Designed miniproteins, single chains, continued (2). Designs and how they scored, part 65

Each design is a single chain, and the fold is of that chain. pLDDT is the mean over its residues in the fold that is shown.

## One batch from the design tools (miniprotein)

Design m6241
Fold by ESMFold2-Fast:
Structure m6241 (fold): chain A 91 residues (1-91)
Amino acid sequence: MAEEAARAAQEALAKSEAGKKAKATVEVSESPFRPDKVVVRVRSEVTGGEIVSLVGRDGTIATAPVGTEEMDKDLALAHQEVTDAVAETLR
């Protein structure tokens, strides 16, 4: 599950123009508290901003911005594209 989600996330990020502009990176790990869900972490190397999401088959459940209050718009768009791809892969 997490390996397939990580592959989908990396592929979505590689195809994302917003992700390229933000120089975004993605990490996917299993949730220790919800085994049917994965933790998706998207970070911008430009701003240092980070968005962490808990994603399951029913879609993104919770999103928490980590770091600065002002999110890079490109990071926010890349995060949305990545989490949508992960949710679709888990369905």
Scores: mean pLDDT 72

Design m6242
Fold by ESMFold2-Fast:
Structure m6242 (fold): chain A 88 residues (1-88)
Amino acid sequence: LEEAKELVEEALRAANAKDYEKAAELLREALEILSKEEGEGVARAAAEVEAAIELVEKAAADPENATTYAAARIQIVAALIELDEILR
């Protein structure tokens, strides 16, 4: 789980640099780790990461859309909050 959090944190840094391909790759890797885990909050964290992947891919397809970019970043942060809760 800590490795999944580190990957999502790196994805946020990549998104901030507008490297959406790297952000999506890191989020998919985090989702793969979460898919192998069981526990309270893991399903919520996985759902947030999955939503973040969709928004990052949408931002990559339309990089001039500031709303999609903002939504992608917010969703990555939401995934980090869920991961932080399950790591308590």
Scores: mean pLDDT 80

Design m6243
Fold by ESMFold2-Fast:
Structure m6243 (fold): chain A 85 residues (1-85)
Amino acid sequence: SETLRQRWLETVDQLVDSLVEQGLITEEEGKKIKEYLREAIETEDFDGALEKMLELAKDETAKNAIRQLIDSLRRAFEEERRRRR
């Protein structure tokens, strides 16, 4: 669903901006994370995106937030596949 993808992109944007504001990642790293997630949505390779983003995370709190986001996105796309889409 385009609406579901748009909602996840908005959530991603807010989460990444929050991580930058808290100093957990740099503004440049935040832009890269947004690019990785956009590519992951297009290619459905969320595991590869997760690995790259975890390299940018500086602490376990940030890593856990990123893991939860990727897991949620992956599950949403798997549900769409189950619906034959």
Scores: mean pLDDT 70

Design m6244
Fold by ESMFold2-Fast:
Structure m6244 (fold): chain A 96 residues (1-96)
Amino acid sequence: MKLTIEVTVTVYAPNIDPNAKSSVIAAAISKTEEGLEAETTAEDVDLVPADLSAALQQKTTKVTVVVEGKAEEVEAVKAVASHGGGTSEATKKVEK
């Protein structure tokens, strides 16, 4: 079974790359359960520096994580994404 998780990450800092931050989070999710197969993609979704100075930037990055494994392992990854302090959506995909 494959599970697609979309996670939105917002970063406030002059020294943090939002894309790198979201990639690290995606990698952490994929490593939560040993033996899980996971594919991660990070994309900039919202690049608006609202209410922020040039030295303090805000970026919203959408991270798509596709996890393949046992149902219980997939549910554990889904739980981590839901409680990570970001917005997450999960779509279950069943393979033949």
Scores: mean pLDDT 41

Design m6245
Fold by ESMFold2-Fast:
Structure m6245 (fold): chain A 74 residues (1-74)
Amino acid sequence: TEGEAVAELLRAMSDYAAGVNKDEAYQRAIEAAKALGEELTKEMIDNAIKTLQSLGKTPEQIAADLRAAADAYA
């Protein structure tokens, strides 16, 4: 479902932000975005994370926030 694809996208971005298996997390994010009919690039992911960091959040806080958002779609 779209909700499952959104949850997986957010989980993958959480892992990527935390630096956990970045290459696998990036690939998971791309596949989840494809399921949503969206084109996603590494630059888009990096820019989104940088934008969140500009709000004063650490990578770990960003990862936690994205994980919590993903759980809302589970």
Scores: mean pLDDT 78

Design m6246
Fold by ESMFold2-Fast:
Structure m6246 (fold): chain A 79 residues (1-79)
Amino acid sequence: KEEERKQLKAEITRALRDGDYAGLAAVLQRAIDKGYTPEEIAELLREALRELNADGGQPVEVEVKSREEIRALAAELAA
C-alpha cells in the first residue's frame, strides 16, 4: 500500500514537473480505478506540489472534492 502510494506520488510529481498533463490525468484515473478516495488523491497532489515547491518548480494548484470532480479534472487535463 505505502509503496504504491509512493509510486503514484512520484508519477504525479514527475508529470507536473515535466508539464505532462496527459500523464497526470492518466495517473489520477489509475488512482481512482485502484480505489483511492478523493481525499487520498488530494493528499497525493498536495505532497507532490510540496516537493515541487521545495525544488523551486512551477506549482500547480488543483482543487478536488469528490471522485466525480477528480474524473472531470483528469479529463480536462488530458484535453
Scores: mean pLDDT 66

Design m6247
Fold by ESMFold2-Fast:
Structure m6247 (fold): chain A 87 residues (1-87)
Amino acid sequence: GPSAEQLRELLDYLVELAESDPRFSEAELARIRELAARGREALDAGDLVTAERHLLGLFTLVSDHLTRAGRLDELAALTARVNAVGR
């Protein structure tokens, strides 16, 4: 499975991507930050299973937004990062 470092890097990437995109609403950003905080707490506790669950939720929210927004380049980059973490 992915390392704690790989999960943290992917989580930070997802948050930065969402915060850099002005199309995310304040409500969407609040939910993203909540999931990211829970993921970071799980990583700090060494609970990789809980961290992966929160990261999957965060990935789903971000990828769905990028798909609806037509941001195909960012969606492709995100998909590549997720696939790399699973190897």
Scores: mean pLDDT 81

Design m6248
Fold by ESMFold2-Fast:
Structure m6248 (fold): chain A 64 residues (1-64)
Amino acid sequence: KLIEKAKEILKEVEEKVKKLLDDSLKRLKQGLSPVSDWTREQLDEYVKSKTEEAKKLIEEGLKE
């Protein structure tokens, strides 16, 4: 069912977001700007986009 795929997407998002945040912190320690890879704004958009995808899958699953 689409709902199961939505749950998997949300779990993947959580893990990916944490990894990206850790990578950004490592770049800051090396004197690199996190803006070039994943900024807070880009991270927020990624989370929002994936959450909206999961929401759409849930809504579609409820219709089927």
Scores: mean pLDDT 70

Design m6249
Fold by ESMFold2-Fast:
Structure m6249 (fold): chain A 96 residues (1-96)
Amino acid sequence: EKERAIHLLETAIKHLERAIEALKNGDFETAKRHVDSAIELLKKANELVPHPDIEKAIEYAEKARQAIDEGNVEEALSYLKKAIDYAKKAIEKLRE
């Protein structure tokens, strides 16, 4: 289950990175879709292996989604970067 959780987290990180790229290009609809996909994958990873860093990644991804809905691009970018950082921390902990 740990290897599957890591794969879900890595895929979620790719979606969050694509969301950042979309926001920088002014494509809010594409950014929202990638954030929503990442949240779903993060939640699935947390169901397999519950972890505080995955919970934080979900929290920041959800905050990023709200910031995009409000048109707060800089806030959304900050939250997306935090979500990626927490997801990466979770991967490192799961590999220990």
Scores: mean pLDDT 91

Design m6250
Fold by ESMFold2-Fast:
Order: C-alpha cells, then structure tokens, then sequence
Structure m6250 (fold): chain A 61 residues (1-61)
C-alpha cells in the first residue's frame, strides 16, 4: 500500500527532523534541550499513531 509506505517515510523524516532540533537546542541550553526532547517525543508519538491508523485502514479496505 503506497499510503502505508508514505506514512513510514513521514515517520522517518519526523524522527530525523526531531533529532536535529534536539541537537540544536542542546547547543543553546539544558532547558531548551529538555523542551525540544519533550516536543520530539510528542511529535514522534503522533506520527507513529498516524502510521498505525493508516495501516489499519489499509488492512480493512
């Protein structure tokens, strides 16, 4: 399913983007690093939930 592959690539892109954001925040301050890490965890969790939803929809179609 092309939609599932697109969602997987989206998750990989989000993970890479979040890692870069956390690394940049770490150069500024520990508080920025913590805030960026918390945001990254939430963003990745949403991307994972989206992939799971797309996968379930594809399995039921």
Amino acid sequence: MAAVEAARRELEAVEAQMQDMVAMAAKSSPISEKSATDLAKGTIALAQARLEAVRRAAEEA
Scores: mean pLDDT 80

Design m6251
Fold by ESMFold2-Fast:
Structure m6251 (fold): chain A 96 residues (1-96)
Amino acid sequence: SLKDQLIAVFREFYERVIRIFEEAGRFDLAKEIRERAEQLIEEMRTRSFGEMYYRILVEIIVVTAEAHLTLDEESARRVQEVANEAHDRLRQLEAS
């Protein structure tokens, strides 16, 4: 389903981002990102596709901003690349 594809895109995004934060030594932020992502996925089970699509899009933007504020330039760039890939996949999913 489209909802399952949305969850899969978001899961791939946050697992990759969590790894980048951990590699940068920000285990505190990695844990916080995981907890927020798991809460959001749980909410998806009861919400419409459109509502969760928008909420996931906002979370990707927030996490990317956190990376630029808290990580070194190279690690933040890596998070931005992962976010750009997720945004592209989400736009394709919405267009289907």
Scores: mean pLDDT 88

Design m6252
Fold by ESMFold2-Fast:
Structure m6252 (fold): chain A 99 residues (1-99)
Amino acid sequence: SELEERLKRYEKLLETTENPALKAVGHLQMAILYKLLGKDEKLVEEYVEKAAELLKLKEEEKEEVLEKILNMEEEKLAEVEALVRRKAAPEVAAAVAAA
C-alpha cells in the first residue's frame, strides 16, 4: 500500500505541475512504481514513452531506459526510485516521500 500511496502522490503531482521536467520525472517514477507493483509491462512501457517524449529522447535512448527498468532487480529499482525522489526539487521529494 505504501507504493500505491506514492503512486497517487505522483499522479497528483502530474495533475498540478506545469513544469515539463517535473512531468518527465513524474512519468518515469510512475513507470518504476508500476514495475515494483507488478503491474502489466505495457503500463511501464506507456509511462516510459511519455517520459521520453517530454525529455525528447531518441528511440535508442528510450529503449535503453525501458530495458533497464524491466531488467533491474527489485531492490536496485527501489533504490533508484528513492534516489531520484531525494535528488528532485525539494517540493517533489516532500510531496512523494510522505506516503
Scores: mean pLDDT 76

Design m6253
Fold by ESMFold2-Fast:
Structure m6253 (fold): chain A 71 residues (1-71)
Amino acid sequence: ISGTIEVGGTVGTKADVIAKTLVAKGIPEAEAKKVAEEIAAMSEGETKEFTVTTTDGKKVLVRATVVKPVK
């Protein structure tokens, strides 16, 4: 694994928004969409890790945590 990408989401964040963030960090659109759908389905306080291959062919760990909206 060549690196770790940490992604924080708020309950109710749309998969499209998460996918755009992952693409901006070098993850191919197809992988980003799949991971984003999983993250969007997560519950508050849940943490999941995903291994994805970047556009450069490197494996990267995506760690996602869903948090409560800030007041």
Scores: mean pLDDT 72

Design m6254
Fold by ESMFold2-Fast:
Structure m6254 (fold): chain A 70 residues (1-70)
Amino acid sequence: SVREEAERLWRELEEVVEEIKKNKDDPRKVAILLARGLALVSELYFLGKLTGDKYIEELAEKGRKKLLEA
């Protein structure tokens, strides 16, 4: 389902954020992880907008904030 796909994307985003936190002293790795995180947030955002599913739209916004605070 669309929500199962959103949950998978969210779980991958959480893993990316934790990896960023663990690698703060490695700017090359952080840059790659940030690019991956932005792609995941963009997928969640687009999925929410195209489906109009408010739960997915809220996941995208939470993901954006979580990535920016990483």
Scores: mean pLDDT 88

Design m6255
Fold by ESMFold2-Fast:
Structure m6255 (fold): chain A 79 residues (1-79)
Amino acid sequence: SLKEEVEELRKQAEGAGEAALKLSAKEEVEEVRKRFEEVAERALKEIEEGKNAEKALEEAKKKTGEALETYRELLKKDE
């Protein structure tokens, strides 16, 4: 289901965030996590309401990619 796909993206972002948190400044990781969670919650809400479910999933995919990229950049900064 579309909800399961968003939850899977959330799980991937959480895993990457957990790894980044061990090696990077906690505050920076928390900001990225917060921004992603806001998008994920919005996507899940739009799917529940039957509004633009495919568009909501695509936004969640895009934001997951952005979060993973930012986590990678934060890890490089600490080198």
Scores: mean pLDDT 71

Design m6256
Fold by ESMFold2-Fast:
Structure m6256 (fold): chain A 79 residues (1-79)
Amino acid sequence: METLTGTVKKVEGNRVVIELDSGTLKVGDRVLVTFTVDGKTLTLSGVVVEVLSPNTAVVGLDEDASALKVGDKVTVTKL
């Protein structure tokens, strides 16, 4: 599976805007978003719903994105 890294730019409900450090995502890509909060690693599943630029994608998570904050570093694994 391909693994990308990025930074959270916006969180709104179950939608997260992620700016990728490298690589690209496409609308319809199934992804796992992995991040660390309070020393605990969390993984959320989702789908890319919109691509704003070559390195910026909107991911619709299957669960609430409230644990993610603007500026958080994330790992995005393409399924």
Scores: mean pLDDT 81

Design m6257
Fold by ESMFold2-Fast:
Structure m6257 (fold): chain A 113 residues (1-113)
Amino acid sequence: SIEELIEKIREIAEKEIEKNKDKLSEESIELLRKVLEFFIEVIKELLEGKISLEEALEKIREYLKDYPEIADILERGLKALDNMYKEKASDEEILEKMKEVIEKIIEEFLEKE
């Protein structure tokens, strides 16, 4: 189910934050959590068919207007995820891709510390 997939994505995000928490300021962790929560909600809306890919990409650009490198990572990740979902990729393949995207987001935050 979409809800189960989204919960597993949230678990991956929390584990990846936990792995890197000692390398990030409290302010960076708060922003990272907000960015990941926003991204996961956009993914959920897209997979549930509540918004189009075009609308989802516009939401990312507006929310991350001041963080263009992070916006680019999220846009590329969302496009890949949308394509995988339409091609009926397994939940395991989608979760592996989401882990890669989350790791790239965290790397960008680490480079700015």
Scores: mean pLDDT 87

Design m6258
Fold by ESMFold2-Fast:
Structure m6258 (fold): chain A 84 residues (1-84)
Amino acid sequence: MDAPPSEEVRKYSEKAMEYMRRGDFEKAAEYATQASGYELDPRVIRFIYEMNTSRFSTDTVVDLRIDENGRISLVSVRLVLAEP
C-alpha cells in the first residue's frame, strides 16, 4: 500500500490524536488508517493510547493479525509477568 502524502499524514495523525484524547476510538482509527495506509481496528488504537498515557511497568504481549488487504486486527492481549 502506498503511503499518503506527508501533509495529509500529519493532518490525519493530528486528528487521530485529538479523537483518542476525546475517547472516540472509532474516529481515531479512521484517521489513523488514513495516516498509515493500513486499516486499523479501534481496539488497537485504544490499546496503543492507553499504553502511551499510562505508566505501565508490566510487559504486555499483543498478537496482531495483518491480512492480505493490509487490515490490522487485534487477536489477543496478554500481560506477561517478568520473572527475575
Scores: mean pLDDT 64

Design m6259
Fold by ESMFold2-Fast:
Structure m6259 (fold): chain A 112 residues (1-112)
Amino acid sequence: MLEKIRELLEEALSKTTDSSVKLGLRASLHLLEGDELSAEIDEGMVRIILGVYKAIGEENPNAEASLLVVEGVRYILQGDFEKAKEKFQKALSLTTDPVLKELLEKLLELLE
């Protein structure tokens, strides 16, 4: 299961052009490899992007979705697949990136 999730994340990372999505997918891959520090750095960058958007009164749904993807992967690593599904479903409802949508649909099918 984790190997298939890694393959799906790597494929999405190669196809997406959204910088926040790239950071969220990289953070998720780092978590799967046990690299918590690199994951925290990439996730922190997404949080900075969201903070800047909030300060100027704008939304960034792809940055919000990216943080939910990272949370979902953390729940998978904890064995909490129900919480992981919840995070991925919420991310799917927010994102405008078609690459991230396809990834989330495939992740939800794997967790059936």
Scores: mean pLDDT 88

Design m6260
Fold by ESMFold2-Fast:
Structure m6260 (fold): chain A 148 residues (1-148)
Amino acid sequence: SMDELKKQAKEVAERAVEVALKTAKVALEGVRLAKEKDVERAVEMARKAALAAAIAEGMATLVPEVKPKAEEVRKIYEETLEILGEADKEAAEEVRRYGDSASLDASTAAGSASKDPKKALELAEQWLREAEKMLEEVEKALEELREE
């Protein structure tokens, strides 16, 4: 039923935003460690925080109930940009433009899918997989940074 599809999309969105929040927190720690050693690695981490915020914002468009957690992801991403900007202001501005583009794309995709419960669920499941992959990538990158 449509109500079952909407319930499944909500459960997937709640998991995806939780994974996005973890991704953003790991990326923030990675930027703090990398900013004085390797700005390119700090930029890669900040870009992952930007994508996590974009997924969370897209999920909040599909499932408004996750908006408070999506706003937490956005705040961590903004803190990530401030910290990166202390080391390289131009790099932080480039990540900001990248993040703005990703957020617009995610919100547009969510807006289009939101009217069809099946498409909304498919998009939510795709973004959950992407968030889980990003979490694994930033956790590995953080471990590599800690070994240096």
Scores: mean pLDDT 91

Design m6261
Fold by ESMFold2-Fast:
Structure m6261 (fold): chain A 70 residues (1-70)
Amino acid sequence: VKEGELKPGTKVKVRINGQETEAEVLSGKLVEDLGKLVLKDGAIRLPDGTVIHYGDPGVDIEVLEILEEG
């Protein structure tokens, strides 16, 4: 994956607090931060319906792989 805006509906593999899971991008962009690609200024939806927002305390959304483009 590389830096840039993500289309809403894009399915990604993310790492959140050391745990890997699949998620759907609702909004946001990928930015390189210390050698990792992180989601900024947006939100993702987990398979259980939980929404995680950029800026939530203690949450870092690292995007590992794009599974399906939205």
Scores: mean pLDDT 77

Design m6262
Fold by ESMFold2-Fast:
Structure m6262 (fold): chain A 85 residues (1-85)
Amino acid sequence: NKAELYEKLAKIKEKLGDLIGAAKDYVKAAELSSNKNEKANYYLKAAEILEKAGNQEAAIYLYKKAAEAADPGSKEKTEAEEKLA
């Protein structure tokens, strides 16, 4: 529930051009999620936003977090690994 609220806030911030704030809120959503693949998806969203912001090092860090959080064989794991390739 709280994770979903941070996701909604992150989407609003992204639309307003606050990319750093949006990424921060997606990371909070990930930290609050109890589901591994949902957690990974939030880390993927944060990483994509930081990549758009030109912060490649922070994006790589969060793509690695997404890969680590996701279940083996999941779509989220595959997407995170593809981004790191």
Scores: mean pLDDT 87

Design m6263
Fold by ESMFold2-Fast:
Structure m6263 (fold): chain A 94 residues (1-94)
Amino acid sequence: APRTVVLRKEKTLPDSATLDQIIAEAQKLGDELAREAERLVRETGDHVVAIATVKGSKYTATVTVEARLVDGRIERRVSYSIDLNVEVKVVKPP
């Protein structure tokens, strides 16, 4: 069976980053990971799973790229998910 290679990247954005900026960075990382995964599959024949996380204060975007060789052809899938990060801090009055 071919070997599975896992790649991980993480990027943290400033607290001022908007959802649109988080999405744009996630798309950029997704494109970069897709190119890298395809290159590794061409060179090794391994299955490649690449995961990138873009963290903002309110939102976290995760990009997953899977690339593998099927019948002599490279199949590549890119998926995106966005999670809302909510932390509620209750300060009791003095």
Scores: mean pLDDT 81

Design m6264
Fold by ESMFold2-Fast:
Order: structure tokens, then sequence, then C-alpha cells
Structure m6264 (fold): chain A 72 residues (1-72)
């Protein structure tokens, strides 16, 4: 359930960046943070795992955004 929601939110966030919708992408990133916090509270992942996942997602999104902006 939470994993499916996390995957859907990440996919929507990538699409928002692809469409140039920065406000939507930022909103979806906050939702990703909330879902990760909820997974920690439910004991599905550790706080350290959540931090590593969040950092990996943030770095990947920055790279995608930079590549897309340079092609425009």
Amino acid sequence: SLRDRLRETILRMIKAIEDGNEDEAKKLFEEVKRLLDEMVERGEITPEQAERLLNAIENSLKKIKEVREKKK
C-alpha cells in the first residue's frame, strides 16, 4: 500500500519535471517525504534508510531537471 503510493508519487513527480511543472513537482516531493516518514513510523524502513532514499531521489531529480533545462 505505502510502497505503491510511493512509486506512484515518484512517477508523477518525474512527469511533472518532464512537463516543466515545478510547483507540482515540489508538492509531490513533499508528499514523498510524508510517505517515507509514515513508512518509518510503521517500521517498514529505518530512519537511516529513509534518509538515504530521500537523498538518492533528490539527487536523481536534480540531475533530470538540469539535463532537461539545458536541452530547452
Scores: mean pLDDT 78

Design m6265
Fold by ESMFold2-Fast:
Structure m6265 (fold): chain A 71 residues (1-71)
Amino acid sequence: SKLEEAIKEAVKLVVEELKKAGLDGTAEGIESLVKTLLEKNRLDDAIKALLELLSTAFPEMAKKIEEIVAK
């Protein structure tokens, strides 16, 4: 679905930015969590988990994720 594709695109951007910051373990953790939620067909929970993780530490990235998901 378009929403699932948007979530995958958002995760890719987050993972790339976290790896650039040297936070490879955090990047892998986020990717694994979102993948598990998507496999369980919990799209809303996947989006919420991404936004909650990013809103505190990376607020500008959280806004970009919301924009991608809204498309």
Scores: mean pLDDT 75

Design m6266
Fold by ESMFold2-Fast:
Structure m6266 (fold): chain A 75 residues (1-75)
Amino acid sequence: LRISGEATAQRNADGTAELVSARLWVDPALAAAGLAREAQSELAGPVVNKAANEAIEKALKLPVGEKATGKAEVE
C-alpha cells in the first residue's frame, strides 16, 4: 500500500507562503483491494497535509517569489 503527495508553496512579499499546486498519487493496489472511497480519502488527507505543511515551512525560509516543494508518503 502506498499513497504519496507533493505540494509546492511560494513565498509572498507579506511574509506568508501560499500553496500554488498539490498532487496526490494512490497505489493502484489500493484501488484493486476494493477499499471504500472514504477510507482512501482518510489515508490521503494526512499525506496531503504533511506535504503542504513542509512546502510552506520551506518556502517561508526562502526569498520572496521562490518556490519550495514538500513531499510525504504513507505505506
Scores: mean pLDDT 72

Design m6267
Fold by ESMFold2-Fast:
Structure m6267 (fold): chain A 62 residues (1-62)
Amino acid sequence: MSALQRAARAELMRAGLSEEEIDAYVERLRRGESLERVAREVSEKTGMSVRGARAGLEALLQ
């Protein structure tokens, strides 16, 4: 895992997601679910910005 991916996971965990929840969101994205939709759901669950959630999820897909 790259330094960027580790930083993205740490930020999402700090926002209140568990490692298992993060892995579940990443798997949904790999199955073709919309990044905008998943980022919005993460934002609503954690209180972080949609932009921040999107950036973190994009980093994890690389």
Scores: mean pLDDT 84

Design m6268
Fold by ESMFold2-Fast:
Structure m6268 (fold): chain A 65 residues (1-65)
Amino acid sequence: LSLSEDQLKKIAKETGLSVETVKKVLNLINKRLKEGEAISFESLAKETGLSVETVKKILDLIMNL
């Protein structure tokens, strides 16, 4: 999954996170998908230092861009 800089900025604004944090979440999702691993909200939250709720919000925003 590849998003434009403008799309990353929109997600960052809506979540209150930095663009770099949003990129980190997307990189982890892409890595999991490439490795055939199941995407877990808890695993993503643990690796990014975000709450599960914040991770769910990021994914919801990506799906509704």
Scores: mean pLDDT 78

Design m6269
Fold by ESMFold2-Fast:
Structure m6269 (fold): chain A 81 residues (1-81)
Amino acid sequence: SAEQRKELGELLQELMELALELGVDPALVIDAAVTAMDPSASKEEKEAVLNALLAEARRVGTDEALLARAEEVVKRIKELL
């Protein structure tokens, strides 16, 4: 639905901001967002880039509250894919 697409866009924007704040490479953040929004990408491919982004955030990030929020955002994005 249009509401789900709007929510997906808002959550992807929040995830990008959280990942950048946690110290993730901007190129990886952009790649994950582009793939998640690509209608030709499979759900499996979209989930893989989101999982890779979250794994990198956990590797470089030290802020537990931002990491917890990033995990919640990724979970909600996966529900909308």
Scores: mean pLDDT 85

Design m6270
Fold by ESMFold2-Fast:
Structure m6270 (fold): chain A 77 residues (1-77)
Amino acid sequence: SNLEQAARLAGLAGAGATAGGGDAAESQKYGRIASEHAYKGDAEGALKGGLEAAKAGQGTGRDTALISARRAAEYAK
């Protein structure tokens, strides 16, 4: 379903940020929060959480997290 895909993409925002370096614990925390919001169809909450996960990332991991967060929000609509 679109909500399952949104939750998966929101989770990938945390994983992507972690893979690129930065604060792994913070990235994973906000990735989980974003995934929970996405699964509930809360596009705004999914985007906000995904952006916070991305802020904890570095370099290419941050960019990947930002893309995943935006896509998660689109699927959660």
Scores: mean pLDDT 73

Design m6271
Fold by ESMFold2-Fast:
Structure m6271 (fold): chain A 96 residues (1-96)
Amino acid sequence: MKEVLEHVKKALEAYLRGDKQTAEEHLNKALSLLTPEEKAEVERLARQYVDFTDDELLRRILALMELVMKRENLPFDSELYKLYLKALFEAMIKKS
């Protein structure tokens, strides 16, 4: 999961600065490192974010972050969790 963590973090950082192409490249790299079961879990988790954002890329990034935080048992004060909250709030603001 460490390599998945690094790529999802870079995907979110790119997304937040408006670089959607780089965000998608890092998301795809992170997804390529997952098992078929983990990929299916990301798609299930991504569906829960439809009320937060209409951006499919952001939904998949948020879902992958949630999977990584759950699998690695990361604390709520971790850097990844802080980035996750920032992305979630920005998504909610754009939808409003």
Scores: mean pLDDT 78

Design m6272
Fold by ESMFold2-Fast:
Structure m6272 (fold): chain A 96 residues (1-96)
Amino acid sequence: GTKITITLELDEPASEEQLKELAEKAKEIAEKYAKVLSVEVRYADPADPRRIEVVITLEEPISEEQARILARKIAGAAMEISGAKVKIVSIEVEPV
């Protein structure tokens, strides 16, 4: 399997409701690549609601290129949900 951790920075704080909507959308996007075992969307730092971490666990391995494409699509979804500008801070890919 593959665990992908995407850290996003928004120019506006994200609400808990927006995190839940992003988790649902991230799952839909990721399911097009591989079977999704889990999706977690959380504040990367509880003190900074503009920093969001999206953690996706997939049953099958994916390439770093596929992970980058997935991260860009998730950032796009975050922009649509929040109305804020979104930057990808980091993408971490690890085998599990």
Scores: mean pLDDT 87

Design m6273
Fold by ESMFold2-Fast:
Structure m6273 (fold): chain A 74 residues (1-74)
Amino acid sequence: MSEEEISKLSKEELKKLLQQIFDEIKSLIKDPDGRAYIDRLKDAILKIKDKEKLQQLVLEAQEALKYLKEQNKK
């Protein structure tokens, strides 16, 4: 999803998208400590009220997911 598309999403849609991205990130992590860290991040996201902060987190999470997918390429 592009930065322009992310800017048009509601706060609830941004939270839902973040949860989906973190679920995908968690699926790529085999380490229990790493998986637990993602679970803590998912919980923290639900407490965020700032839409601009949620937009920034979506962009950062998408970048992290791309990086992890590249590392897992055979």
Scores: mean pLDDT 79

Design m6274
Fold by ESMFold2-Fast:
Structure m6274 (fold): chain A 50 residues (1-50)
Amino acid sequence: PLVKEALYRLALDVLSDVAKADPKKAGEILGVDPNNPEAVARQISILGQL
C-alpha cells in the first residue's frame, strides 16, 4: 500500500539519521548491539521489507 510504504520510507530515513547521530540509542530501541553498525543497519533493512 502506498501510504504505508511512504510511512516506512520516512521512518527508515529518520532511523538512519538517528543511528548516525546516536547509534547507541538506535541500537537499544531496535534491541541490537549498538557497537555493531551492520547489525543496526540490518534491523532497519528488515523493518523496511514492509
Scores: mean pLDDT 71

